# Designed miniproteins, single chains, continued (3): the designs that were tried, part 80

Each design is a single chain, and the fold is of that chain. pLDDT is the mean over its residues in the fold that is shown.

## One batch from the design tools (miniprotein)

Design m10937
Fold by ESMFold2-Fast:
Structure m10937 (fold): chain A 70 residues (1-70)
Amino acid sequence: AEELLRKGEEAFKAGDYETAARYFEEAARVGDPELQVRALGLLAEAYAKLGDAKRAMEAIERAAELQKQL
């Protein structure tokens, strides 16, 4: 889980937001709830960079719902 998040962050820094989004989405499906919240937040940023406002908003809503359970 942490490895997927790290790979996503590397791709994000390189400007490869599509690859970053894929790694963050994978991380958001595995790991513990705190890691999932972080992955969803980063996923929203990656989608925002891609101009995908709908997917960015969906990721934010998923993070908010999960955060309320913590």
Scores: mean pLDDT 82

Design m10939
Fold by ESMFold2-Fast:
Structure m10939 (fold): chain A 67 residues (1-67)
Amino acid sequence: SLLAQQVEGIIYLVRTGRLDAALAGLRTLKSVAPEEYLPLLEAAEEALRAGDAEGAVRHLEELREKL
């Protein structure tokens, strides 16, 4: 799934400390993702903005399991 590959890419950016790129990727993904995935994408963005990188990865891993 292209969506799953994009989520994996954002997880990689978070894990490597590329937080601005991860936030940009999340915003792009939110603009094209099906409505049902938005709550997990929004939770990941909120976690990153709060400085909770592990929380963001947790939300993105949960989303990936559903894809």
Scores: mean pLDDT 86

Design m10940
Fold by ESMFold2-Fast:
Structure m10940 (fold): chain A 66 residues (1-66)
Amino acid sequence: SLEELLEKLYQASAYMNLNKESYEFESEEEAIEFAIEYVENNPEKTKEAAEKAKELKAKLAEEAAK
C-alpha cells in the first residue's frame, strides 16, 4: 500500500538523520509528495528510499490516469 511505502521511505530517511516526527502534514498525499521530493533531491544518501520513491511516483501516476 502507499502508506506502507511511505513508512519505508521515512525509515530509510531516518537512518540518514531525518526525523519523521518533525513532519506534520495536513494530508497523506502531501506527506507522500514531500517524501518523493526529498529522496529525489538526496538519492546518494537514501538509495533504497529513492527506488521506493520511483515506484510510488509510478503508482500515483497510474491512479491519476484512472
Scores: mean pLDDT 60

Design m10941
Fold by ESMFold2-Fast:
Structure m10941 (fold): chain A 73 residues (1-73)
Amino acid sequence: MDEALAKLQELVARAAATATPEVRALLQKAVNAAQRGDYEKAIKYLEEALKLSKDEETKKELEEAIKVVEEAK
């Protein structure tokens, strides 16, 4: 699933640019989980990052990332 993983990495990189260190750590865990094929864990980390995010653009990017990973299951 190179296309979905690439899009997830792009969305995570964009979200990470405006994210707090705690949110960035969750985004790294989500990408690592997706790279291992553990999409359930990836979604969990993205949802936690979304809950901690206050910026609307970051939230939109994380919601799109969750959708990409869910469609990849």
Scores: mean pLDDT 80

Design m10942
Fold by ESMFold2-Fast:
Structure m10942 (fold): chain A 69 residues (1-69)
Amino acid sequence: MEEVQKLIEEIKRLIDEAAEAVRAGDNKRATQLLKEITNLAVKLQKLGYPELANELIDEALRRIAEARA
């Protein structure tokens, strides 16, 4: 449980950073952050939380799209 909560908090922090990178025009950093988000989401899926992992990935993509608009 503690590892799952830590992963969720880390992913959410990275999502915020990725959105800020997009707003700043730093596409290279945004791409690296999105890759890290995906890697952590895969860890969540391996721990038995695939629905939560998919929800966090969807949130990341939505936040990035909103930051680009």
Scores: mean pLDDT 84

Design m10943
Fold by ESMFold2-Fast:
Structure m10943 (fold): chain A 82 residues (1-82)
Amino acid sequence: SLKEEARERLKKEKLKKVYVNTGSRGRDIAEAAKELGVKVVVRANRYGLQSLGEARRIAKEAGGVYLGPDATDEEVEKALKE
């Protein structure tokens, strides 16, 4: 499954933090990251309230960092380094 693929990748790469997008793949990666103690950074897309709500939900459930749709790539990189 996508979740198992994400889990094995996170273990192999020994990541401490991971950036995810909204959507089913992002949710699977965030869930795998939470199980492995990997911190999640999520940026919402500008397209629709569903994307905004999904990003907030993913960040809350994973105990990670939520970034709004106006966040820059530099802000994402900073969150991944903290």
Scores: mean pLDDT 74

Design m10944
Fold by ESMFold2-Fast:
Structure m10944 (fold): chain A 93 residues (1-93)
Amino acid sequence: MEAEELKKKGEEAERNSDYKKAAEYYEKAAELAEKAGDYRLAGESYRNAGEALAALGDKEKALEYYRRAEELFEKAGDEEGAERARQNIKKVE
């Protein structure tokens, strides 16, 4: 899927410590995955976008994306993903 390719580009940007590009790629991956009904991939991508934004110091937007990730993981029935998103929320508080 195009969403999976964008997530991989986000992972590459993150490896290069380009957190701004990583966030942009992960956000795009999340939006496309959500439109496709792939709620697990959308949740993973929003969680990754949140981590990149937190690294940039944008705590407010990171929290927004972690909450969206939690909702999407719950929609997907991914209890482990939802718990990871909740841990990200607590860590950024």
Scores: mean pLDDT 87

Design m10945
Fold by ESMFold2-Fast:
Structure m10945 (fold): chain A 63 residues (1-63)
Amino acid sequence: DDAALAAAEARGQRNQAILSDIRDRLRAGELTEQQAVDRLMEAGYSREAAEAVLRSFREHEKR
């Protein structure tokens, strides 16, 4: 139980780091939207989930 919880938390932290990096690089113009989708899919996101994440990033940048 504790090992499973620790593994899930580690995965969550890794996913948050990936999301933060992608968001920051998109904001800086270092990544295209297509490259961001590809990176999210490599991290285990579906295409639909990756596109939803990008829409969320755009919404937060638009104030």
Scores: mean pLDDT 74

Design m10946
Fold by ESMFold2-Fast:
Structure m10946 (fold): chain A 74 residues (1-74)
Amino acid sequence: MEELEKALDSIYEELKKTGFKDAEKAYNYLRENIEEVLKMKPEDAEKWAKKYGIDVRTALEALRLFREKAKELL
């Protein structure tokens, strides 16, 4: 759990550095909903992005990076 939160911080920094819009909103959603996001399919990312007013590309990239990190940690 704590290792995943640290991974989320790393993802957030990467998104900000690359210039993805709404990176902070994506980070906050992932952080608050870690278990739900782990079960989320890519098609759910667009739904989440639209609901929270997050850029769709940012949401997809954040989910991709989070799944990659989760796979390595779990």
Scores: mean pLDDT 76

Design m10947
Fold by ESMFold2-Fast:
Structure m10947 (fold): chain A 66 residues (1-66)
Amino acid sequence: MTIRIETTLSVPEFIGLVLRLMGDPQLTVRLVGDRTLEVESTLSPAQVQALVQELNADPRIQAELL
């Protein structure tokens, strides 16, 4: 499943998010804009939903399933 992540995070916070996501071997992270990522995942549907909910807890992050 692919997740689109749009952010208004500062540069250091955005880099921190990218490094955190890249640390998971089940996630493939692609930079598609200055503060926008697409993440391809081999996670289960339940784990993907949990990740999207966790990301959307920060109002500066908008995560959506594609």
Scores: mean pLDDT 84

Design m10948
Fold by ESMFold2-Fast:
Structure m10948 (fold): chain A 92 residues (1-92)
Amino acid sequence: SEAARAAEEAAERMEEAARKGGEEGAREALEAAAEGAAAAEAAGPGPAGFWASVGAGAAATAAAAGLAAGDGTEGAKLAARAGRAGAEAARE
């Protein structure tokens, strides 16, 4: 599935951003989440695209919250977890 593959790529980028940490890691995680959401929409309707979109939305919210709170590292880590969960759900 194109949506599942895009979600996997976005999750990997968010995991890399989480390893970097800080405000920069959170910004990169937010960017990866936005690109993942766009790819899910481009893949069209279906369960894989739906779950990829849900995961990307949760990831974007977590990254943004971390930035707002001054805890980019935690935001990036939570984003990576949400993105990974979305990618796994999109494969099923």
Scores: mean pLDDT 84

Design m10949
Fold by ESMFold2-Fast:
Structure m10949 (fold): chain A 114 residues (1-114)
Amino acid sequence: ATTITESGGGTFPAGGSVTLSAQVTGGEVVAFGWERQAPGQPLVTVALITRDGTVAYDPAVQGRFTISVDLAARTSYLHMTDLELSDTAVYYGVAIDADGRVHRGAGVPVTVVP
């Protein structure tokens, strides 16, 4: 079974920065990513990185967020800078396995305040 353990959430000022981490245990992972769900909004993919190093970002976070992976630790990091009030959401670390199944963590709340 594939399990994801997340850390790094909390309350942060607008214009601030935070790094979230998601450690993946078990399974064969072909992609690491991050999804978020803002209050009253749908779940959206904010960043995805494949094992060949291809990276994609949601337009709302492009230029502000960066995804990186420590393959030896099987941990993905979402580096969030220049935080906006609209970044307030629950953030989910995700891993995609060799069969194309998406695995999500329990979610990490991030609140951005003025």
Scores: mean pLDDT 89

Design m10950
Fold by ESMFold2-Fast:
Structure m10950 (fold): chain A 84 residues (1-84)
Amino acid sequence: AEEVAEKVRKLLEEAGKLTTPEGANYLRQTAISAESLIREGRFEQAVNVIETGGEMAALRESPEVGEKVRELAREAAKLIEEAK
């Protein structure tokens, strides 16, 4: 669980580097929420948080940046799903 939480944080941190400081902070808060859920064994809820947070962040950016944010969020969600 801890290993997955760390990998998810790194992926959303990478996505945040593509966004505004506000977008990066939003993705950081999304990662923190997902990490807490992963540590509690709430993997389905963690996936939902990442998918919703990633989509909301992507919609606020340009189409090009938004697609890259969605790609990194999908990779994070997949890691959580594989940990179930």
Scores: mean pLDDT 81

Design m10951
Fold by ESMFold2-Fast:
Structure m10951 (fold): chain A 67 residues (1-67)
Amino acid sequence: MSEEEKKKALEEARKIAEELGVDPRRAEDAARHALEVNKKSVEEALEAARYAALGDDRAALRILLSK
């Protein structure tokens, strides 16, 4: 994954958090973890960040563990 793609993914995660009224930094950290630790695609990282922001930790974890 390119650094540019990663930067855009983190920016999108912040926008999702702002739309949901949650801390943008927390959503950005969740997306970063998905990209760097779980080696997920941008789409999967953003979906996991979205569920985590909504408090659905179970759905977020399922995405992080999916192959």
Scores: mean pLDDT 74

Design m10952
Fold by ESMFold2-Fast:
Structure m10952 (fold): chain A 90 residues (1-90)
Amino acid sequence: MKKKVLVAITEEAAKRHDPSTLAAQLTAAALWAISRGAEKVFIAGVVSVEELKRLIEEHKPDLVILVGGSPEAEKAAREMGVEVETLPLL
């Protein structure tokens, strides 16, 4: 299956953690996606819910990986027909 993955950090996670921790988790999420057979990985960095929706429309990913939980961002992505996986921090 041709799997496109979008990896992003939630604004909530960005407020709670230092930049080095966020960069490490973003890298881990991207590498995890590749190890699970992703053919294309888009790395967005820190996103608002509206930015996430825009990126989903532009890239049409099969899966969104959110670094840090955001019920609002998760719901928005699922309502757009995209699978969502959240990576907890620490």
Scores: mean pLDDT 79

Design m10953
Fold by ESMFold2-Fast:
Structure m10953 (fold): chain A 76 residues (1-76)
Amino acid sequence: GGGVMIDILSGRLDEGIRGWKEVASLGDASAWHNLAEMYIAQKKYEEAIEAAQKALSLNPNFEGAKKTLEEAKKLL
């Protein structure tokens, strides 16, 4: 966005991961999926695979999580 400093953008990703970890611990499949995407952005592919698998264990028909899992595996 215009007029906003982006120097802290990398720090915001770490804060986002912490926030999503808290929500994901409550059993939210969408939170696990968002966490997996954030791990991919940080090139933490093993953590991304684990998070996507957690999302699928809660919702086996979660198409987004299936795609994220396959993408993370290809990036290993």
Scores: mean pLDDT 76

Design m10954
Fold by ESMFold2-Fast:
Structure m10954 (fold): chain A 90 residues (1-90)
Amino acid sequence: MPKKVLVVVSEETAKRLDPSTIASQEVAAALRAIADGAEKVINAGPVTVEELKRLIEKEKPDLVILVGDSPEMVEAARAAGVKVEVLPAR
């Protein structure tokens, strides 16, 4: 299992959903990572594609959990060589 997990919310998804729904999905993603044996979980909250790229360079996570749909963020993580899991936001 990944040692370091970065949890992010796409900025577009954050604009669409209530803050309580976003917080619930962030908690669900973090708890899933912990249950799966993550040693460190970083919750970055709502981010842009550019912010995600900077966080990947700074933190060097083994896995990115993306809350909500963003093909651009998935592609950015994959281009950086990081595995990405998408958690549907609703």
Scores: mean pLDDT 77

Design m10955
Fold by ESMFold2-Fast:
Structure m10955 (fold): chain A 90 residues (1-90)
Amino acid sequence: AEELLKKAKEAFEKGDIEKAVELLIKAAEEAREDPELLIEVSKELQKVALHANDELLRRIVEVMAELSQSEDEEAQIAAVLALMTATAGL
């Protein structure tokens, strides 16, 4: 999960939005039991969502909606913020 987050940041820096979204979604799914990592992934997804097309935004919304049910309050808030950002882009 941490390795996927690093690769996603590199893809975003290079302007590969689709690859960044795909890697961040995988990182988020792997980080379900790691609230600290889930917070960082959610923050990155929120940034990337501002540059994503409708198809990628729908994928982000689906994953973040599921993760917004996290048992960790800070991770839940981060996931909700990412979900709100992606939803506003639709």
Scores: mean pLDDT 76

Design m10956
Fold by ESMFold2-Fast:
Structure m10956 (fold): chain A 55 residues (1-55)
Amino acid sequence: STKETIEEIIELVKSLPKQSVEEALELYHEISEKLKELSKEEQQEVIKRIDELLA
């Protein structure tokens, strides 16, 4: 489901700081592919949640 895809993206983003450069690049690719599956509105929800994590 869309909600599951959003949660998967958020978990991948949370793991980025703990990865090597090569692993982080693979995660960026996976995040990018999952984001393509989402509508523009759903992509904005992901951005909002990432912003909350960085605050």
Scores: mean pLDDT 78

Design m10957
Fold by ESMFold2-Fast:
Structure m10957 (fold): chain A 84 residues (1-84)
Amino acid sequence: GLEEAIKHLEEAIEEVRKAAPNAQVALDSLRGAIEAVKKGDVDKAITLLESAITAVRQAAPDSPEAQRAIEHLEKAIEALKKVK
């Protein structure tokens, strides 16, 4: 549900801060995704999460912390798709 998605987003934000603390685009996309989830805009949330995954991959390629962040973001997307 939405609570599951928010939990994964919080975990992803912490991993992004460790992997790429200067990846402002990724952090802004994650904050936007949380707000979209709170408003019930699932499609916007998924789009912002996909943007965050791309930004994390670009900022910290081959980082184990970045890989964990991406895993949490993918789980958040899965949780959001289940509420559609």
Scores: mean pLDDT 78

Design m10958
Fold by ESMFold2-Fast:
Structure m10958 (fold): chain A 65 residues (1-65)
Amino acid sequence: SMMEKFLKELEAGIEKATGAKVTVERKDGTLYVTLEGASEEEKIKAEIIAGLFGIEMGMKVEVID
C-alpha cells in the first residue's frame, strides 16, 4: 500500500540521518519509532524527522529507545 511505502521511506530516512537501526510500526493511528544504538543527539534527530512526518500524515508519533 502507499502507506507502507511511506513508512519504509520514513524508516530509511531516519536510519540515514542517525546511523541507528530503526523500526517503524503503526498501531491504532500511532507510529512507534524504535531506535537501537542511538545517542541522545541521534534520538533528537529521529524525534524531529518522525514528528514532522506525523504532522503531515495526521498521526501520533512515539519515539522509543
Scores: mean pLDDT 83

Design m10959
Fold by ESMFold2-Fast:
Structure m10959 (fold): chain A 87 residues (1-87)
Amino acid sequence: MEEERAKVEEQLERLERALEGLRRFVEESTELSEEQKRRLLEALERAREEIERARRAIEEGRYEEAREHLRRAEAIVTETAREVLLA
């Protein structure tokens, strides 16, 4: 249980760092249009909601649910990063 919790928490922390980095990049970008920024920031907000759900699941010992939420957040972060790099 403790080992499983530590692994899920580590995954959550890495994903939070990636999310904050992308959010800062999008907000500070001079190459993205206002419409692109709005769309990308909305996607990142959805990822943040999934991370928050994962954090709550971890607190309740529901590690499988936490992994599912982190997987969804990671998919959003990855797609957002791809869109930023291709812009």
Scores: mean pLDDT 84

Design m10960
Fold by ESMFold2-Fast:
Structure m10960 (fold): chain A 89 residues (1-89)
Amino acid sequence: MKEAEEYIKKGEELLKEGKYEEAGEEYEKAGEIYEKLGKIEEAIEAYEKAAEAYLKAYEKTGDKKYREKALEALIKAGILQLQLGVEKV
């Protein structure tokens, strides 16, 4: 838990500094840790934050690689949202 929370904090600091690619990477690491711990709602939030950071990197640079990274993060969040919905039914 503390490790995943530290990655979220690092991502937030990097996002404030305009280091959007690095912020996205830290949020992805947090999402992966939360997912492994079965904290699905926290994993979804972390992947959505990663996608937001990568989209900001795309807006800043115009480099389509960040759009692809954002899409990958959104797909991960979407799959976890579907899994969470199935468990609640």
Scores: mean pLDDT 83

Design m10961
Fold by ESMFold2-Fast:
Structure m10961 (fold): chain A 71 residues (1-71)
Amino acid sequence: SEAEERRRLALEAAERYAQELADALERLLGVPATYRVERVGETRFRVTVTAGDLVIEREYSEEELLRYGEM
């Protein structure tokens, strides 16, 4: 369905954003970084990035992630 396709694209955008953020933190802090992407609602995703003692957690809508994916 179109809704399933939008969700897939939003998840792919979230994974790409999380990876880019993790890579940036590794370069800035000189420590390994990891990320997690979780679906927390029908149209909402949570991105968590951990680098050493730093934890960044943000939530995004499907629409926000799709806009990011259209860069």
Scores: mean pLDDT 84

Design m10962
Fold by ESMFold2-Fast:
Structure m10962 (fold): chain A 77 residues (1-77)
Amino acid sequence: MQADIDAALAALPASIAKARATLPAEYEPILDLLKEALLRAAKLARDLLAGKMTEEEFEEKIKELEKELKEKVAELL
């Protein structure tokens, strides 16, 4: 049964990609911006946990990221 679960989990990325292929092409740039923002937020969280920045610096950088994301989305719409 573990092998069946592992197979299902391994198939999830392909299933997600197939589902994404049904989305209107006009949403692809917005989805790419959201993915980029999530990756950048994850990197900031990692730096915070590693002690490379303070919680205050983290909050400030997240606010900057949110502002940049809103401006980029507005440019696409």
Scores: mean pLDDT 69

Design m10963
Fold by ESMFold2-Fast:
Structure m10963 (fold): chain A 58 residues (1-58)
Amino acid sequence: SEEEEKKKLVIELLRKVYTSPEEEATELLLKFAKENPEPFKFSKEQAKEIVKEIKKLE
């Protein structure tokens, strides 16, 4: 389903963000948000904050 495909994309994005350097992870989030504007609308500043929170988990 479309929802299942979106879920898989989000999980893969999170994996890449988690394992990538902070700068590359921020760019990945911004690119994903641009290509998937709903529900992933966020600013560059918000993307940096999300990356920092994900990196704290490791």
Scores: mean pLDDT 69

Design m10964
Fold by ESMFold2-Fast:
Structure m10964 (fold): chain A 72 residues (1-72)
Amino acid sequence: SAAARAAQAAANEQRAGDLGTEKMNLVKKILSGEIKPEEVDIDTLKALETAFENAGDTENAERVRKLIKEKE
């Protein structure tokens, strides 16, 4: 169990370091109107919601969550 948690944490840390910036930039482009939220899939929006919550950005997390509900 401890080894599984360590492996999961390491994998999440690596992926967060590599993909977190890309997802953050994508969300900023959506919020600025450069990319329309309708043009990204719902799985991407769910990942962006999680990324904002992990970053402590509750306001943007709620905006993405509302958009997800509208698309469902």
Scores: mean pLDDT 66

Design m10965
Fold by ESMFold2-Fast:
Structure m10965 (fold): chain A 100 residues (1-100)
Amino acid sequence: TVTQTPAEVEVGKDATLTLTATNAKSLRWYKQEEGKERQLLAYGRKVKLAPGTPERITVSGEGNKATLTIKNLKEEDKAVYYGEAETDKGWVSGPGTTIK
């Protein structure tokens, strides 16, 4: 099972996204803009930032839980953000967080 909170955050606020998984081998965070290729933001068993991720984004987490924090949400941050966990059944995605 994979859970992700919150469901939505508005621009002009800070966002803290939480991913919780069961028996995860690895965790990752993606940004998905409509009509664009997915952007990897962070990954790993001990979660680390992917190269090219904006400095306003920070990550933490190890094993079954990860957080992604975005400070001062801007128009360019509007997207759906997905936390995913690698399990024995493959990659499982959380429901996503919409930034609007």
Scores: mean pLDDT 84

Design m10967
Fold by ESMFold2-Fast:
Structure m10967 (fold): chain A 103 residues (1-103)
Amino acid sequence: DESRKQKLLEEARELGKRYLELTKEYLKLARKLTDLPDEEFEKIEKQLLEGLKEQLERDLANSRTIEELQELIEQLRSAIEDLEQRIEKIKEAIQKVEEKKNQ
């Protein structure tokens, strides 16, 4: 069932890529609300993104069955939905902060 495994693997890779892109967006937005110095935030951001990429690569390499790939896909979809909600909340928080500064 190589054809089905390959399709699921490609789906998992695409979801992993989207999750990484959304994480980068979230971190860029979070930077605007953080009290951390830019250099310290950049170091944390780099470590988090590198760690996430490494984890995704390991999860993909360790997903050998159709069932394991389906579980990874479901986990990634759930993580993407949670992250999209967090991005909306942080955008609202930035709007509130900007509104307060202009008063």
Scores: mean pLDDT 84

Design m10968
Fold by ESMFold2-Fast:
Structure m10968 (fold): chain A 145 residues (1-145)
Amino acid sequence: SREEFLREAAEAESTGDPYEVMAVVYGYLERNPLSPQELADLAIEALRRGLYVTAYLLTLELLRKLLGDNFKEFEEKFFTPEQVLEIHRLMEAAGRGDKEAQRALLQRMVEGIDWALENNKSLSEEERALLERVRAALEEAIASL
């Protein structure tokens, strides 16, 4: 099922339609509830396969799970109406293979992780290590673009 998911995600990314990628990712997560560690592992695997929109969405869901009630403050800072429109444009361009858009999309997640690590003091050492591991994989992907 994980391999089938990654294949379907790759097909959805190739359309350049962020809504098709979202449908695949969120449909999979609804049918297969993942732990934070499993979300981190899957996001890193997506990055290694060049599935940057998929990796972005999986990293966002990891942040949602780890931040819990504090995710609303994260949304108010990083997902204003103007920022949501920019993110959708970046996802479309990234899906079409635009290296600059791919870099920008991944950089937004690095910034999101940095904010979470600085502002959520309730994160356990294990949860912090998961975020730092995903952050390192994002930085490696950005450097290779």
Scores: mean pLDDT 87

Design m10969
Fold by ESMFold2-Fast:
Structure m10969 (fold): chain A 80 residues (1-80)
Amino acid sequence: MSVEEVAKRLVVKAVRELQDKAPSMTVDELKAFHDELTAKVEAELRAAGASDEQIAAVRQALDNYRTALINDLKEREAAA
């Protein structure tokens, strides 16, 4: 499996886990969970031989997704 294929699979898995859990989480819980998932993804990418540039790109994609989820949660909390 290429590094690109590993990265794609890890991102899809992480996004699914975030989608499943995020609606029931607080912002702080979501941040902690995202940090744990990001650390696991980074470790697996490094083990697969990913470059720092490839790891940074995946981290940025996950961070952008986290920001979108946090904004959604904050809007829901503000509406309550």
Scores: mean pLDDT 78

Design m10970
Fold by ESMFold2-Fast:
Structure m10970 (fold): chain A 69 residues (1-69)
Amino acid sequence: MVDLTQVVAVANGEPGVDFDAAAAELEKARTTPAYQALSPEQQALVDGAIAAKDDPEAFRARVRAFFGL
């Protein structure tokens, strides 16, 4: 099972989220068959979020877009 607990917390705007842990969860998810089953657009959002991990607002925006928020 893919653990996206911190990624979901970022998407929901929860306080005290660990953005480094959220980025690590996304990087781990990229090694799963679930990531390979995503559309190229969804893969680009995940890749963009990981690239923006040092910018909390940009990271959150990419993660929210991935979930259709």
Scores: mean pLDDT 78

Design m10971
Fold by ESMFold2-Fast:
Structure m10971 (fold): chain A 123 residues (1-123)
Amino acid sequence: MLSLEEQKKILKELEEEHIERIDEVLKDAPEEQREEVVRLEREHTEALLNEPFEEALKKTMEITDRLVEVLRDLSPEQIKAIIEIEQEHTKRIREKLDQELADQLELIERMAIGGLQRLYNDK
């Protein structure tokens, strides 16, 4: 079993990797839009690492609403690519972290993916 400190270190590395993958999808987008997406994703990472579960869940809802607004002008293909990156990120969390923390994070990620999926369906 991993310590909570070791699990948080792994989570931080996984979060940084998925942010880099999202930024690559946005490479041809305006710089301001790319910077805002990276900023929102980093704010989400800080919430996951530093806040109690209920507060992290609340911040995830607020960040997802802002992220959806920033991403609304993207192509359906770009939105789908981001959803697939988030789904793969959720799978990696389940594989690398202990079940209790993984279950909490999966619930949080499910809410974020739900917001992006609604944006995709509106296209």
Scores: mean pLDDT 86

